# Designs tried in a protein design run: designed miniproteins, single chains, continued (6). Part 6

Each design is a single chain, and the fold is of that chain. pLDDT is the mean over its residues in the fold that is shown.

## One batch from the design tools (miniprotein)

Design m20187
Fold by ESMFold2-Fast:
Structure m20187 (fold): chain A 80 residues (1-80)
Amino acid sequence: MEAEELVEEIEEILETAELSPETRALLESAKRFIEEGNYEGAADALELAARLAEEAGDEETAERLRELAERARELAEEKK
């Protein structure tokens, strides 16, 4: 269940990572986009969140968010 897996991983990051309010808002938006079937919107939000995490020096969270963005892009291509 690809969409449920994305939501679960985003929730794990929200629970475990030290995130800025801006990055948290982007992850909340990404979850909402996934629930709405807007995988392009989710990928865009996750890419921006990854950039903010990288700028904050959290390379591990940035890499995880880039991975999730790629998965969301793949879902967008599949489901259009």
Scores: mean pLDDT 81

Design m20188
Fold by ESMFold2-Fast:
Structure m20188 (fold): chain A 66 residues (1-66)
Amino acid sequence: ADELLKKGEEALRQGNYEEAVKFYEEAIKKDPNNPKAYSNLAVAYEKLGDFEKAREYLKKAIEIAK
């Protein structure tokens, strides 16, 4: 999980937003209860201009963190 999150963060930093989405989706498959994966996925979708998905995943991250 941590390795996939780091790869996603690196892709996000490099501007490879679609690659970041892929790594965060794999992180969620590995651990569906990790709020960091959902919040980072929301950031990646925001960078891609998909504000609806960004909002959806941000809400999911908040619900899991409770």
Scores: mean pLDDT 83

Design m20189
Fold by ESMFold2-Fast:
Structure m20189 (fold): chain A 59 residues (1-59)
Amino acid sequence: MEEFVATADQALAVKQRFPEAKTETYSKDLAKVTLTGSPEEAARVREGYAAQTEANLAA
């Protein structure tokens, strides 16, 4: 299980790719995304959003 914070648009894209993903409102323009299933694929997606998540949380 992998969790990260993404913009609403990024969360929507992840949900389209992984319909089983959970999305939860984190703030006005940010969503918390929880991925289940393949740990390798989930970790790869999380890593791809790591820098963007850091930037979003710093904004």
Scores: mean pLDDT 69

Design m20191
Fold by ESMFold2-Fast:
Structure m20191 (fold): chain A 120 residues (1-120)
Amino acid sequence: GVELTESGGGTVKEGGSLTLSQKVSGADFSNLSVAWLREPPGQGGVGIAGISASGTKTSYAPEVAGRATISKDVANSTAYLNLSNLQVSDTATYYSLVGGVSDGKPIFAFGQGAQVTVVA
């Protein structure tokens, strides 16, 4: 099965930056798209960033546009989400996901979530 190892959550001061990462095992990462969703306290989940399997196309939600960068390191089967100029409103549990095809089989997997807390 596909396994995601997430890292990089924690507590950050407002105006700071933080990088979330996911390492993928059990699938060919070069064929997988990657996205991050977040769930703020008491609110529903919202997609915030995505990158295509080829790494050539990225998308960002308006609330993080200009402050977020998503990237793929295919050689190390790792994706990164860098968040800068953090705001208290960025406080959420962040979930990474992968989607695509490996060995002719469709795959879809979520990470366990990383808590990000931004304090004033």
Scores: mean pLDDT 86

Design m20192
Fold by ESMFold2-Fast:
Structure m20192 (fold): chain A 73 residues (1-73)
Amino acid sequence: EEEALIKQHTENLIKRAREYLEQAEKAGVDPETIAKVKELLDKAEQYFKEGKYDEASLYAIEAINLARKALAA
């Protein structure tokens, strides 16, 4: 059940990354930063589809961190 827990955790991180991306777009964050967040999120989704949940989680966390930083600026 470790894989099931990791998968659920990763799915939740990707959902949070999508939510932060939406918030950043609504807040008028610059297009360059938005593009970077989208690239990180795309990589997270690709690894998730491949069952590579550890890599997917890392990219999702990076997307969240970048979006949060931009929103705080």
Scores: mean pLDDT 86

Design m20193
Fold by ESMFold2-Fast:
Structure m20193 (fold): chain A 66 residues (1-66)
Amino acid sequence: SMKENLLKFLQSISGIGKEKAQKIIDMGYTTWEKLKNITIADLTQIDGIDYDKALQIKTQIHNYFN
């Protein structure tokens, strides 16, 4: 399913385990289109993700789609 594919992709990102991947989905990033537009501000709301990790995550997502 799309949700399983999103969770699998998110877990491939260094520093994202199952818990953080699920939190990203729970924040409303439930489709590839929504995930493509993820913000650093939203990522930093997740416990254990600081600005530097958020930037790394956003960059990896951006590179996957571009």
Scores: mean pLDDT 85

Design m20195
Fold by ESMFold2-Fast:
Structure m20195 (fold): chain A 65 residues (1-65)
Amino acid sequence: MEATKYAAVMILAVEGEIEGIEFVGAEGKKFKIAYDPSNPEQQEAAKRLKEAAEELGFELELYEK
C-alpha cells in the first residue's frame, strides 16, 4: 500500500504536464517538490499535487526555486 501511494505521488509530480516542477525527494510520509512561485501554472499544479497527496494520506512539502 505505501509503495503504491509513493508511486502515485511521484507520477503526479514527475509526469505532470507543467514544465519546471521538480521532484526533490521523500522522507517517510513526506514528498518534496520544487516549483517557481512566480509562475502561475506551476503554482496551480503544486496546489493540485498537494491536494492529491493529502487525499492519499501523505504530506507534500513545497520548495520555492
Scores: mean pLDDT 65

Design m20196
Fold by ESMFold2-Fast:
Structure m20196 (fold): chain A 59 residues (1-59)
Amino acid sequence: DIERAKALEKKGKEAEAAGKYEEAAKYYQAAADLYEKAGDLEKAAEARKKAEEAAKKAA
């Protein structure tokens, strides 16, 4: 469901803005999984990259 993936990506952005990088990484990863299931491989790759970047900032 692309709509749910977009909602999770938005939550990831909000968590990142709040400095909650670990939560942001989890939201971006969940969004990436849903984009992949929907067949949107480009958005899935972008969301995974954001999850990895957020995880690095959490450390």
Scores: mean pLDDT 83

Design m20197
Fold by ESMFold2-Fast:
Structure m20197 (fold): chain A 78 residues (1-78)
Amino acid sequence: SAEELRREAERLIEEARRLLEEIKEAEKRGDVLRVTGLKLRLIGILLELERIAEELEKLGEEEAAEEIRKEIEKLRAE
């Protein structure tokens, strides 16, 4: 359902924000291996968010899909 997809997206966006904070902390420590692992997890989340946006679009929830894509771009810019 569209409601379930929106809730999943909200959860993934929150998880992505936590990962970005962990990446900054690991970068500050010079922990290159941890940074790499966290960035791979972030990429996985961004791909899942894009999947959710596509599914919402197919359900006619174009505005919700656009909001998720805008959030993906914000997360990529950080």
Scores: mean pLDDT 88

Design m20198
Fold by ESMFold2-Fast:
Structure m20198 (fold): chain A 107 residues (1-107)
Amino acid sequence: SAALAALRARAAEAAAALEEGIRRAEEEIAELREISESRARHLEEHVELLRRLAEALRRAAATGDLSAVREVLLEMIDRVAEVHNAELSEEEKEALADQTIEDMLAV
């Protein structure tokens, strides 16, 4: 369908933009590692989640299936909630993941 083709194209564009952001972050992390190994490690953990999100967006571009994107976003939301000691219901987490997908794909 035209809608599925459009979704795949937007997912590919979102993946490319995220991959460029990841590349820049990796360059800055390499510089930070010379100053603080522990700070570099924390940033690398965040970049690893972004890489998994980019991979999920690439799969969505190939298949039209956003399930992997949702899974990575839910994990990212859980980590952010844990860091800020925020209690979110599963429904609130899913709503945030869905809104983030809409924002990323500029639907």
Scores: mean pLDDT 82

Design m20199
Fold by ESMFold2-Fast:
Structure m20199 (fold): chain A 75 residues (1-75)
Amino acid sequence: MDEKKLEAEVLLSLARMYISLGKKYEEQGDLEEAKESYEKAIELLEKADEIYPSPEIKKELEEAKKKLKEVEEKL
């Protein structure tokens, strides 16, 4: 097993947790916390993409960036 692939998979999993948290904060109207959660997810996904690029990581990154923009437009 490739260590870089494992690191990227861990980062992707953590990013997904932050995306879920961000969605929960948006549902509650906690837009500042939602923004912070999406920013953290983007940071993790960018690191994952650098270590082990994949279509899945790129798709998640695009979706997270879109969510961040939507939250910023509401602030």
Scores: mean pLDDT 85

Design m20200
Fold by ESMFold2-Fast:
Structure m20200 (fold): chain A 92 residues (1-92)
Amino acid sequence: LRELLEAVRAALDGIRASEDPLSAAEIAEAAAELLASTGRPGLRRLAERLREAARELRRAAEAGDEEAARRAKEEALRTLEEAARELERLLA
C-alpha cells in the first residue's frame, strides 16, 4: 500500500504538470491499473472513475476540445486525491 500511495502521488504530480491530455490519460490509466490490482472494492471504484476520466481526456484530445480536456483533467486529479486519502487511512 505504501508503494501504491507513492505511485498515486507521482501520478497527481505528473497530471498537474502535463500540458498534453494524452499524457495525462496515460498517467491516469497506469494509476487505475495499480488501484484495481489491489482487489479492494473502494480502490476498484476509484480505478473505474479514473479510467472514465482517461477516456474523456483521450476524447477531448481527438476533438481538440480544451475545455473538455480541462474538466477531465480536474476529474482525474480529484479521483487521485480521493485515492491518496483512502490509502493514507488504510496505512494509519
Scores: mean pLDDT 87

Design m20201
Fold by ESMFold2-Fast:
Structure m20201 (fold): chain A 60 residues (1-60)
Amino acid sequence: PIEVDGDADRAVLLERMAEALKEEHPEAAELLRRAAEAVRRGDWDTATRLIEEADRLLRE
């Protein structure tokens, strides 16, 4: 579509972030990939938790 639904856009951004981080922060990258899958499924509770865990790893 000419405009992307918010869920699809967020999932794409999470996947791109995971690809960018996979070499330096593989654990955070995996969490972001799982968060993208949760977003695509509409499971926002799981997606939010996984994003928060990835953020914690990146701040360490």
Scores: mean pLDDT 76

Design m20202
Fold by ESMFold2-Fast:
Structure m20202 (fold): chain A 70 residues (1-70)
Amino acid sequence: SNIKNEANNLKKKADDYNKKAQDYYDRARELAATLPPEQSGLVAAEGSKAQDYQDKANELNNRAKELENS
């Protein structure tokens, strides 16, 4: 079924976005441990990028679930 293939493709894209989100979260944690408080904006910037990728992953996973339930 093409629907199952499309759902699988969306999940793969979501996995890629989750990996990007995790990379930015890991970077934010590393920066938080190493940077002085006056540079906290750099930590926040990496965290915001992580959140954006997490949101994209969640959207794709939700769409995949809708296709699987149709």
Scores: mean pLDDT 87

Design m20203
Fold by ESMFold2-Fast:
Structure m20203 (fold): chain A 65 residues (1-65)
Amino acid sequence: SAEAKAYIEKGLEAYKAGDLETALEYFKKALEIDPNNREALGGLSAVYAAMGDIEAAIAALRAAG
């Protein structure tokens, strides 16, 4: 959906800026709209990895396929 895509774009911008908490919030909002969105799950994985939560990062990456 366009709304999920907008949240993914905001999450990516926050991630690039190093604002991991804001990035996490936006990727989670995208997943509330589209729970199987591969781009949002990939972004969530990247944020968890950057935060040092490797188990959560792997779980999100596996969910993305």
Scores: mean pLDDT 86

Design m20204
Fold by ESMFold2-Fast:
Structure m20204 (fold): chain A 59 residues (1-59)
Amino acid sequence: SEEEERERMRKEIDELAKYYGIDKVAAAHRLYQRDPRYRPIYQELLDEEVKKAKENIKK
């Protein structure tokens, strides 16, 4: 399923982030640059950061 594929991609992002010592968003961006299939996950991670910032402002 698409969900299973996304889960595998998220694990790849985690591994890359750990390997380079960078944030998940940065790792996802790097993967997105070489493989556009990572675009939705990269956007979700960005949106999550924006949502967290917005919740802090709203609170």
Scores: mean pLDDT 77

Design m20205
Fold by ESMFold2-Fast:
Structure m20205 (fold): chain A 77 residues (1-77)
Amino acid sequence: SKLEEAEKVLKRAEEALQNGDYETSIELAEKAIELAKDNPVLQARAYGLLASAYLKLGDEEKARFYREKAVEISRKA
């Protein structure tokens, strides 16, 4: 299912972030968002991961943007 695929992709994105592979983490988190469009909990997690990855890359504006997205989506869950 798309839900199972989204969860798997999100876990891979988290692993990439932990390993310092921020670019791969971003690509995988974006894929998880697409797969989890009907699941606000997973979308919020993926946006939170994007925020963390961009913060690690020094992109504070994108980090703030995705953090705000994660909070907004969580409120609708």
Scores: mean pLDDT 86

Design m20206
Fold by ESMFold2-Fast:
Structure m20206 (fold): chain A 72 residues (1-72)
Amino acid sequence: SDVKKKLEENKDKIIDTLLQSAITGREAAGHEVTPEKVEQLRQGIEETIDKIINSDLPDYIHQGQNLLDSLE
């Protein structure tokens, strides 16, 4: 799958982009972002991306495309 290959090639960039968005969103919601919370968010994002990369199910392919689109 082209989506899977692009996710593998851009994994670090996707993690960084989503982590930055998650941190900004939490701060905007009035939540304190601690180093422990940053690590928890990073791990959750990485696990989600790995699950998408390791699955050929249509729902995961769709999620993978949405993640790639978020880089634009």
Scores: mean pLDDT 76

Design m20207
Fold by ESMFold2-Fast:
Structure m20207 (fold): chain A 72 residues (1-72)
Amino acid sequence: EADKLRQQVRQGLLEAVAQMIIAMSDNNQEALEKARRAMELLEEAERYVEQGDVDKAREKLKEAEELLEQAR
């Protein structure tokens, strides 16, 4: 479970970086801010996974995924 969560967070981080690049290219400030916030949440999720706080990591991952969907 923790290994799967780590993989999901890493995949989310790559997606967030890609969405930031796309938003910057489109000069879309709203999408850029959402992608940046999602990246921050994913970095927090990664820290919680390392601490063994799986519940908080899942919460942060879910919030980041919702923001990435909105950035699309």
Scores: mean pLDDT 81

Design m20208
Fold by ESMFold2-Fast:
Structure m20208 (fold): chain A 86 residues (1-86)
Amino acid sequence: MDKEIDEGIADIYLALGNLAMERGDYQGAAKDYEKAVELYEKALGKDHPRVAEAYRNLADAYEKLGQTDIANEYRKKAEEALRKAA
């Protein structure tokens, strides 16, 4: 029950982050995507495609903020999660 609720809330944060990206609110997008990562990891475990998706979006948000080192770290986390999920 709680796991399914956490996944649903993570989906909402992912969608909110996407809306923030479209509006150019990259700082807000990063916060929303970070919350999505936290909730997806709690619900689905670290090595899941949904966690990788959230990390990928978080990397894109940090890239837009000019924080390329942080963006590269999240991109690697996304790739690792996808590799282990496959």
Scores: mean pLDDT 85

Design m20209
Fold by ESMFold2-Fast:
Structure m20209 (fold): chain A 100 residues (1-100)
Amino acid sequence: SELVLKLIAAELRLIGLIIELELLGAEEAAELAEELFKLAREIADIYEAEGRLEEALEVLEEAVEAAREALKLVKEGKYEEAIELLKKKIEELKKKLEEL
């Protein structure tokens, strides 16, 4: 399935972004991105179990985009903005998980 390959690709992109945050020494942002990844994967696992592969991909892509924007902010020296962005997305995904 093309969707299954896209799910795997999204997870690999997220892992790569977390590693890059760690290599830049942005420890708090990297830890928050890891928490975001774990939440997105848990939600995606629920959607996958229900056969909702497109919705599983959407939640992983949302996490990828948040981590990518946080990495961009870190590279610009905007550490507090990166942390706030990741915390906001974590709270959004926590709420989504509670509604599942």
Scores: mean pLDDT 89

Design m20210
Fold by ESMFold2-Fast:
Structure m20210 (fold): chain A 58 residues (1-58)
Amino acid sequence: MSKEELEGEYLEGLGLMAESLGMNKLAAELYREAARKYEEAGDLERAREAREKAEELE
């Protein structure tokens, strides 16, 4: 597992926490950053899923 993939997982976890607290704008930003990290790691499927989560919260 790459460093970028681990960073993506960490940011996704923060996004989920922000979402659970009703902080939808912050959650969307965290999911977008997670998607970027997944893209850097070559995990295009996880990147797509994180991006879709961000779009749903906007």
Scores: mean pLDDT 83

Design m20211
Fold by ESMFold2-Fast:
Structure m20211 (fold): chain A 56 residues (1-56)
Amino acid sequence: SRRRELLELELDEGVLDVKAAVTRVFQDDPEEQQRLEEEIRKQRRELEERRRRLLE
């Protein structure tokens, strides 16, 4: 159902927010930090695309 999928998206977004915070705090290598932040941005775009498809 669309409502369940939207709730799952909201949870996935929360997980990415925590992952981003952990990366910023605990990753001491700035180059590696940027790479991980880029990966998180990519995953966040994918979640936004999923939301857009659900809403159409």
Scores: mean pLDDT 80

Design m20212
Fold by ESMFold2-Fast:
Structure m20212 (fold): chain A 68 residues (1-68)
Amino acid sequence: SADEAIAKGRAALDAGNYEEAVKWFEKAIELDPNNALAYRMLGVAYLKAGKPEEAKKWFRKAHELEGA
């Protein structure tokens, strides 16, 4: 499920495995394209991976889905 993919992504973030975290959050988005949390977590993973411009893109998508 998308929630399981997010949980695995969070575990990868906690372990410092940012590339693995990105893959899990991308999988969560594939399973549930309207999951704002998955896009936000993908942004966090990119920030920690040193890719702030990519992170901004995903934070923007999360914000759009939250209706704000």
Scores: mean pLDDT 84

Design m20213
Fold by ESMFold2-Fast:
Structure m20213 (fold): chain A 80 residues (1-80)
Amino acid sequence: SRDFILDLLRDEVERAEKLFEKYKDKMTPEEYKQAESLLERARELVKAAEASTDPDEFGRLIREAREVIAELYRLIKKIK
């Protein structure tokens, strides 16, 4: 269901935010700016998905949000 997918995505964003908080002190200024931008983009995509009434748009937004979160995880993995 739509609500189940949104709940999972919100949990994924929350985990990403917690990892950012944990590792932000180990980031260069450039890495910090990149991570912050990726988190902001993920939050924007979640809000867009929540507002979407079109199933195709919803699916695209969910995929894009997960790609952005994956990019953030790769950045943090490099730092960790």
Scores: mean pLDDT 87

Design m20214
Fold by ESMFold2-Fast:
Structure m20214 (fold): chain A 80 residues (1-80)
Amino acid sequence: DGIARAMALIQVGIAVLLARQGKWEEAVETVKEALRAAREAGLSPEQIRELGEYAVEALRKLGAPEEALEEVERAIREAV
């Protein structure tokens, strides 16, 4: 659990840095990759939802467009 969770958290951190630069498409894609990798590494549905919700909240706080938030929410649903 440790390595997969650490990698997913690092990728969400990278997505936040991209979002701060206004790179919404790259930020969303990075979150999608993080959720996909977490699922393939065997994180529980609960852990994946927690990760995804944290990412959605961070992006919303930074002013992400609604379309970007909806894409992440779809990725969460697909990853669980």
Scores: mean pLDDT 83

Design m20215
Fold by ESMFold2-Fast:
Structure m20215 (fold): chain A 77 residues (1-77)
Amino acid sequence: MAAREAAAGLLEIAGEINEERGDYLEAGRDYEAAAELLRGTPRAAGLYEKAAEAYEKAGDEEKAEEMRRLAEEEREA
């Protein structure tokens, strides 16, 4: 777990930086990658939601919907 948690933390920080820069598509990709590393943990749902928000701001409605569905799946696990 520790290595995946560290990598996910770095990706979440990268996503936050990209959001501050207005690079919403890259932010969405960073949050999505972080969530994928943490699948099956309580953190994954929140990261998929952050990815959905970033993709929606980027105008990628299909990716935003995909991320919201993955967040729901993580909450039901």
Scores: mean pLDDT 84

Design m20216
Fold by ESMFold2-Fast:
Structure m20216 (fold): chain A 91 residues (1-91)
Amino acid sequence: SELFEEAKKLKKEIEKLKKELEKAVKEGDWEKAKELAEEIEKKIEEGDRILDKALKEEKDKEKRRELVLLGAELTVYRMLVYEIKREIEEK
């Protein structure tokens, strides 16, 4: 399904941004970390919308499980971004 492929593509984009965010945090580049955190937040909001639609149309059990796991990953990324943004504001 088109929505399943879109969800998989978005997952790859978020994973790449997360890796860049972790590097920026490790290097103390807080301006870049803030920009990356905001970009990840936008991608998570997009992912939530795609995931809601994909789960309503998807009938394949294995693909549905992958979509559920993606939803769990988006929740974890949201918590990570929230924590990093909080740390930036405390500096």
Scores: mean pLDDT 85

Design m20217
Fold by ESMFold2-Fast:
Structure m20217 (fold): chain A 73 residues (1-73)
Amino acid sequence: SAAEREIEEQLERLREKMREAGVPEEEIEERLRLARAQALVAKRYAEEGLEATPENEEEALKLFEEELARLRE
């Protein structure tokens, strides 16, 4: 999808910036994994047309933790 492609493009730009800054590869991969989980939660909320309310923010945090766990598998 277009949103998934945009996420991957943003993550690739972030990877290059961190390499230019001399960040260790292991730290780059961890930071990218966190960024990817956040982007996937944001994508889901955008697709469902949900607003950033306090209740929705708590639900987004739960989804973020679930996505982070999946990315570790």
Scores: mean pLDDT 71

Design m20218
Fold by ESMFold2-Fast:
Structure m20218 (fold): chain A 66 residues (1-66)
Amino acid sequence: MTILVTLTGDPVKQIALVLRLMGNPIASVTPVGETTYTVTLSGTQEQQTALINELRSNPTASVTEV
């Protein structure tokens, strides 16, 4: 599954979230814009859904499935 993540708000929180995503073993992060990242998810459907729900609960991140 591939998702598009757009970051808003505090730059320090944006950097922290990107580093956290890069450290996640099921996520591969590729920058596609200044504040926009393509995240390719691997692993089980449950693991992918859990990460998407976590990102959607974060006010720094907006998530779109592609």
Scores: mean pLDDT 82

Design m20219
Fold by ESMFold2-Fast:
Structure m20219 (fold): chain A 93 residues (1-93)
Amino acid sequence: MSEELRKEIDYGVYLIAGVTALKLGDYETAAKYFEKALEINPDDARAYVLLAKAYLNLGKYDEAISYAQRALEIDPDNEEARKVLEEAEKKKK
């Protein structure tokens, strides 16, 4: 419906803005955009992986681990989520 379509557009815009911020090294801005995307669609493993990557780059390893684990709960075969989780755990050691 019209409101659902608007939320889907906003979700896509937040993901694109977040990915752009990640590529530019603006990890705090990236995290904010991915968090906004997850407010719209909390069951998207991809958005959790991207948020985990942002926190990994911020040195916030506990948050990176938490979000990567959430992505794996939604999509257990998500290779990128597994890779982020392993890297965050290694950095925390």
Scores: mean pLDDT 84

Design m20220
Fold by ESMFold2-Fast:
Order: C-alpha cells, then structure tokens, then sequence
Structure m20220 (fold): chain A 111 residues (1-111)
C-alpha cells in the first residue's frame, strides 16, 4: 500500500518535472509544478482513484496550473481523463479535489 502510494506520487512528480523542463520553465516553476503534482497525487490516492495513467495526467495538469506552457493537446487529453473519472466516481473525485485545495491553501499560508 505505501509502496504503491510512493510509486503514484513519483510518477506524477517526474511527469511534472519532465514537462516543465521541456517547456523551458524556471526553477521556481519546476518546483511549483512538482509540489502541485505531489499534493494532487496524494489526494487522489487517498480516495482510491490513483492509477499510473492518472498520475501522469496529474503531472501534466499540475505543470499547466504552475504556469508552464504545456501543449494544448496534452492538457486536453489529461482533462478528458479527469472528466471520465468525475463521471464514474463523482463523490471520490469531489473529495480528492477538496483535499487538494485544502492542502494547497495550507501550504501557501505557510509560505
């Protein structure tokens, strides 16, 4: 269980870093993208929604949220995966989003 959680988080973080680096993002944007990917992946894992496919999508979306210039097609594909998950697991998805928002707000208040 812990090993699976670490694997999902690592995939999200590595995906975020890869996309940010490819886009020529600043060190600050890369750090932000990786942090957002970690928080989002943790939230989705805790509600039982995290897969390797979703972890990669989270990394892409976290990079876009951090202000990294991600190709529209990549963001659109990641967003479509989240739309499918929302349709199939609306309550778990809502809980994951709430956990992510809460943790992000706590982190920003501490910074």
Amino acid sequence: MEEEKEKVIKIAEETARKYALQAGASDEQIDRAVELARLMAQAFYEVGLATEELAKAIGILASAYAGVDIPFDEVAEASRLLERITADHPEAYAKAVELFRQRLAEREAAA
Scores: mean pLDDT 82

Design m20221
Fold by ESMFold2-Fast:
Structure m20221 (fold): chain A 63 residues (1-63)
Amino acid sequence: SVLDELVKRAEELKKQGKSGYEIGRELLPIAREHGIDPRTVAKALLEKGLFEAAIGVLRVALD
């Protein structure tokens, strides 16, 4: 699913040393293009232990 691809992308970006905010900035445009709620993305990231990425997604969504 697109959501699974977003989680994979977050893992890759984390391995590259990207901050949670930088990850959020890259993931949110893709999520919005596919009609996926930022809260759904954040929840999926939290379930994988990607806490900084989840916070980053929510922060970008509020900006």
Scores: mean pLDDT 87

Design m20222
Fold by ESMFold2-Fast:
Structure m20222 (fold): chain A 68 residues (1-68)
Amino acid sequence: SNAEKARNDVIKAAGEAVLQASNEQEAIDLLRKKADELIKKYSNDPEAVEAIKQEAERLEQAIRDNFA
């Protein structure tokens, strides 16, 4: 489904953000930017957009927890 593809795209983007970032805030900022780009890509699919938002929020919290 598009929602599954979108969720996987966010997970990949989060991994890339963490690898590219020098600190927690930079990783979160990169994830947010990548998530916004994915929302635009999937803009015609409300379920995919919702999946991106939920997964990005979960991954942002995981990044914070990992650096705390």
Scores: mean pLDDT 85

Design m20223
Fold by ESMFold2-Fast:
Structure m20223 (fold): chain A 62 residues (1-62)
Amino acid sequence: GPEARALNEEARRALAAGDGDRAARLATQSVIEALRAGDEESKAEAVELSREAGRVDPTALG
């Protein structure tokens, strides 16, 4: 849904800025919102953003 898409856009901006912690937080929230909305495309994007955030800062995702 729109919320998951907005969170994905913010997560991409955080990754571009090198902020892995912020990106991981936003991407995780986007996965939750996309799952609730049945938004498979936004969910797939959020999962990839979460992986990239974890590679930048492994501690951000636990």
Scores: mean pLDDT 80

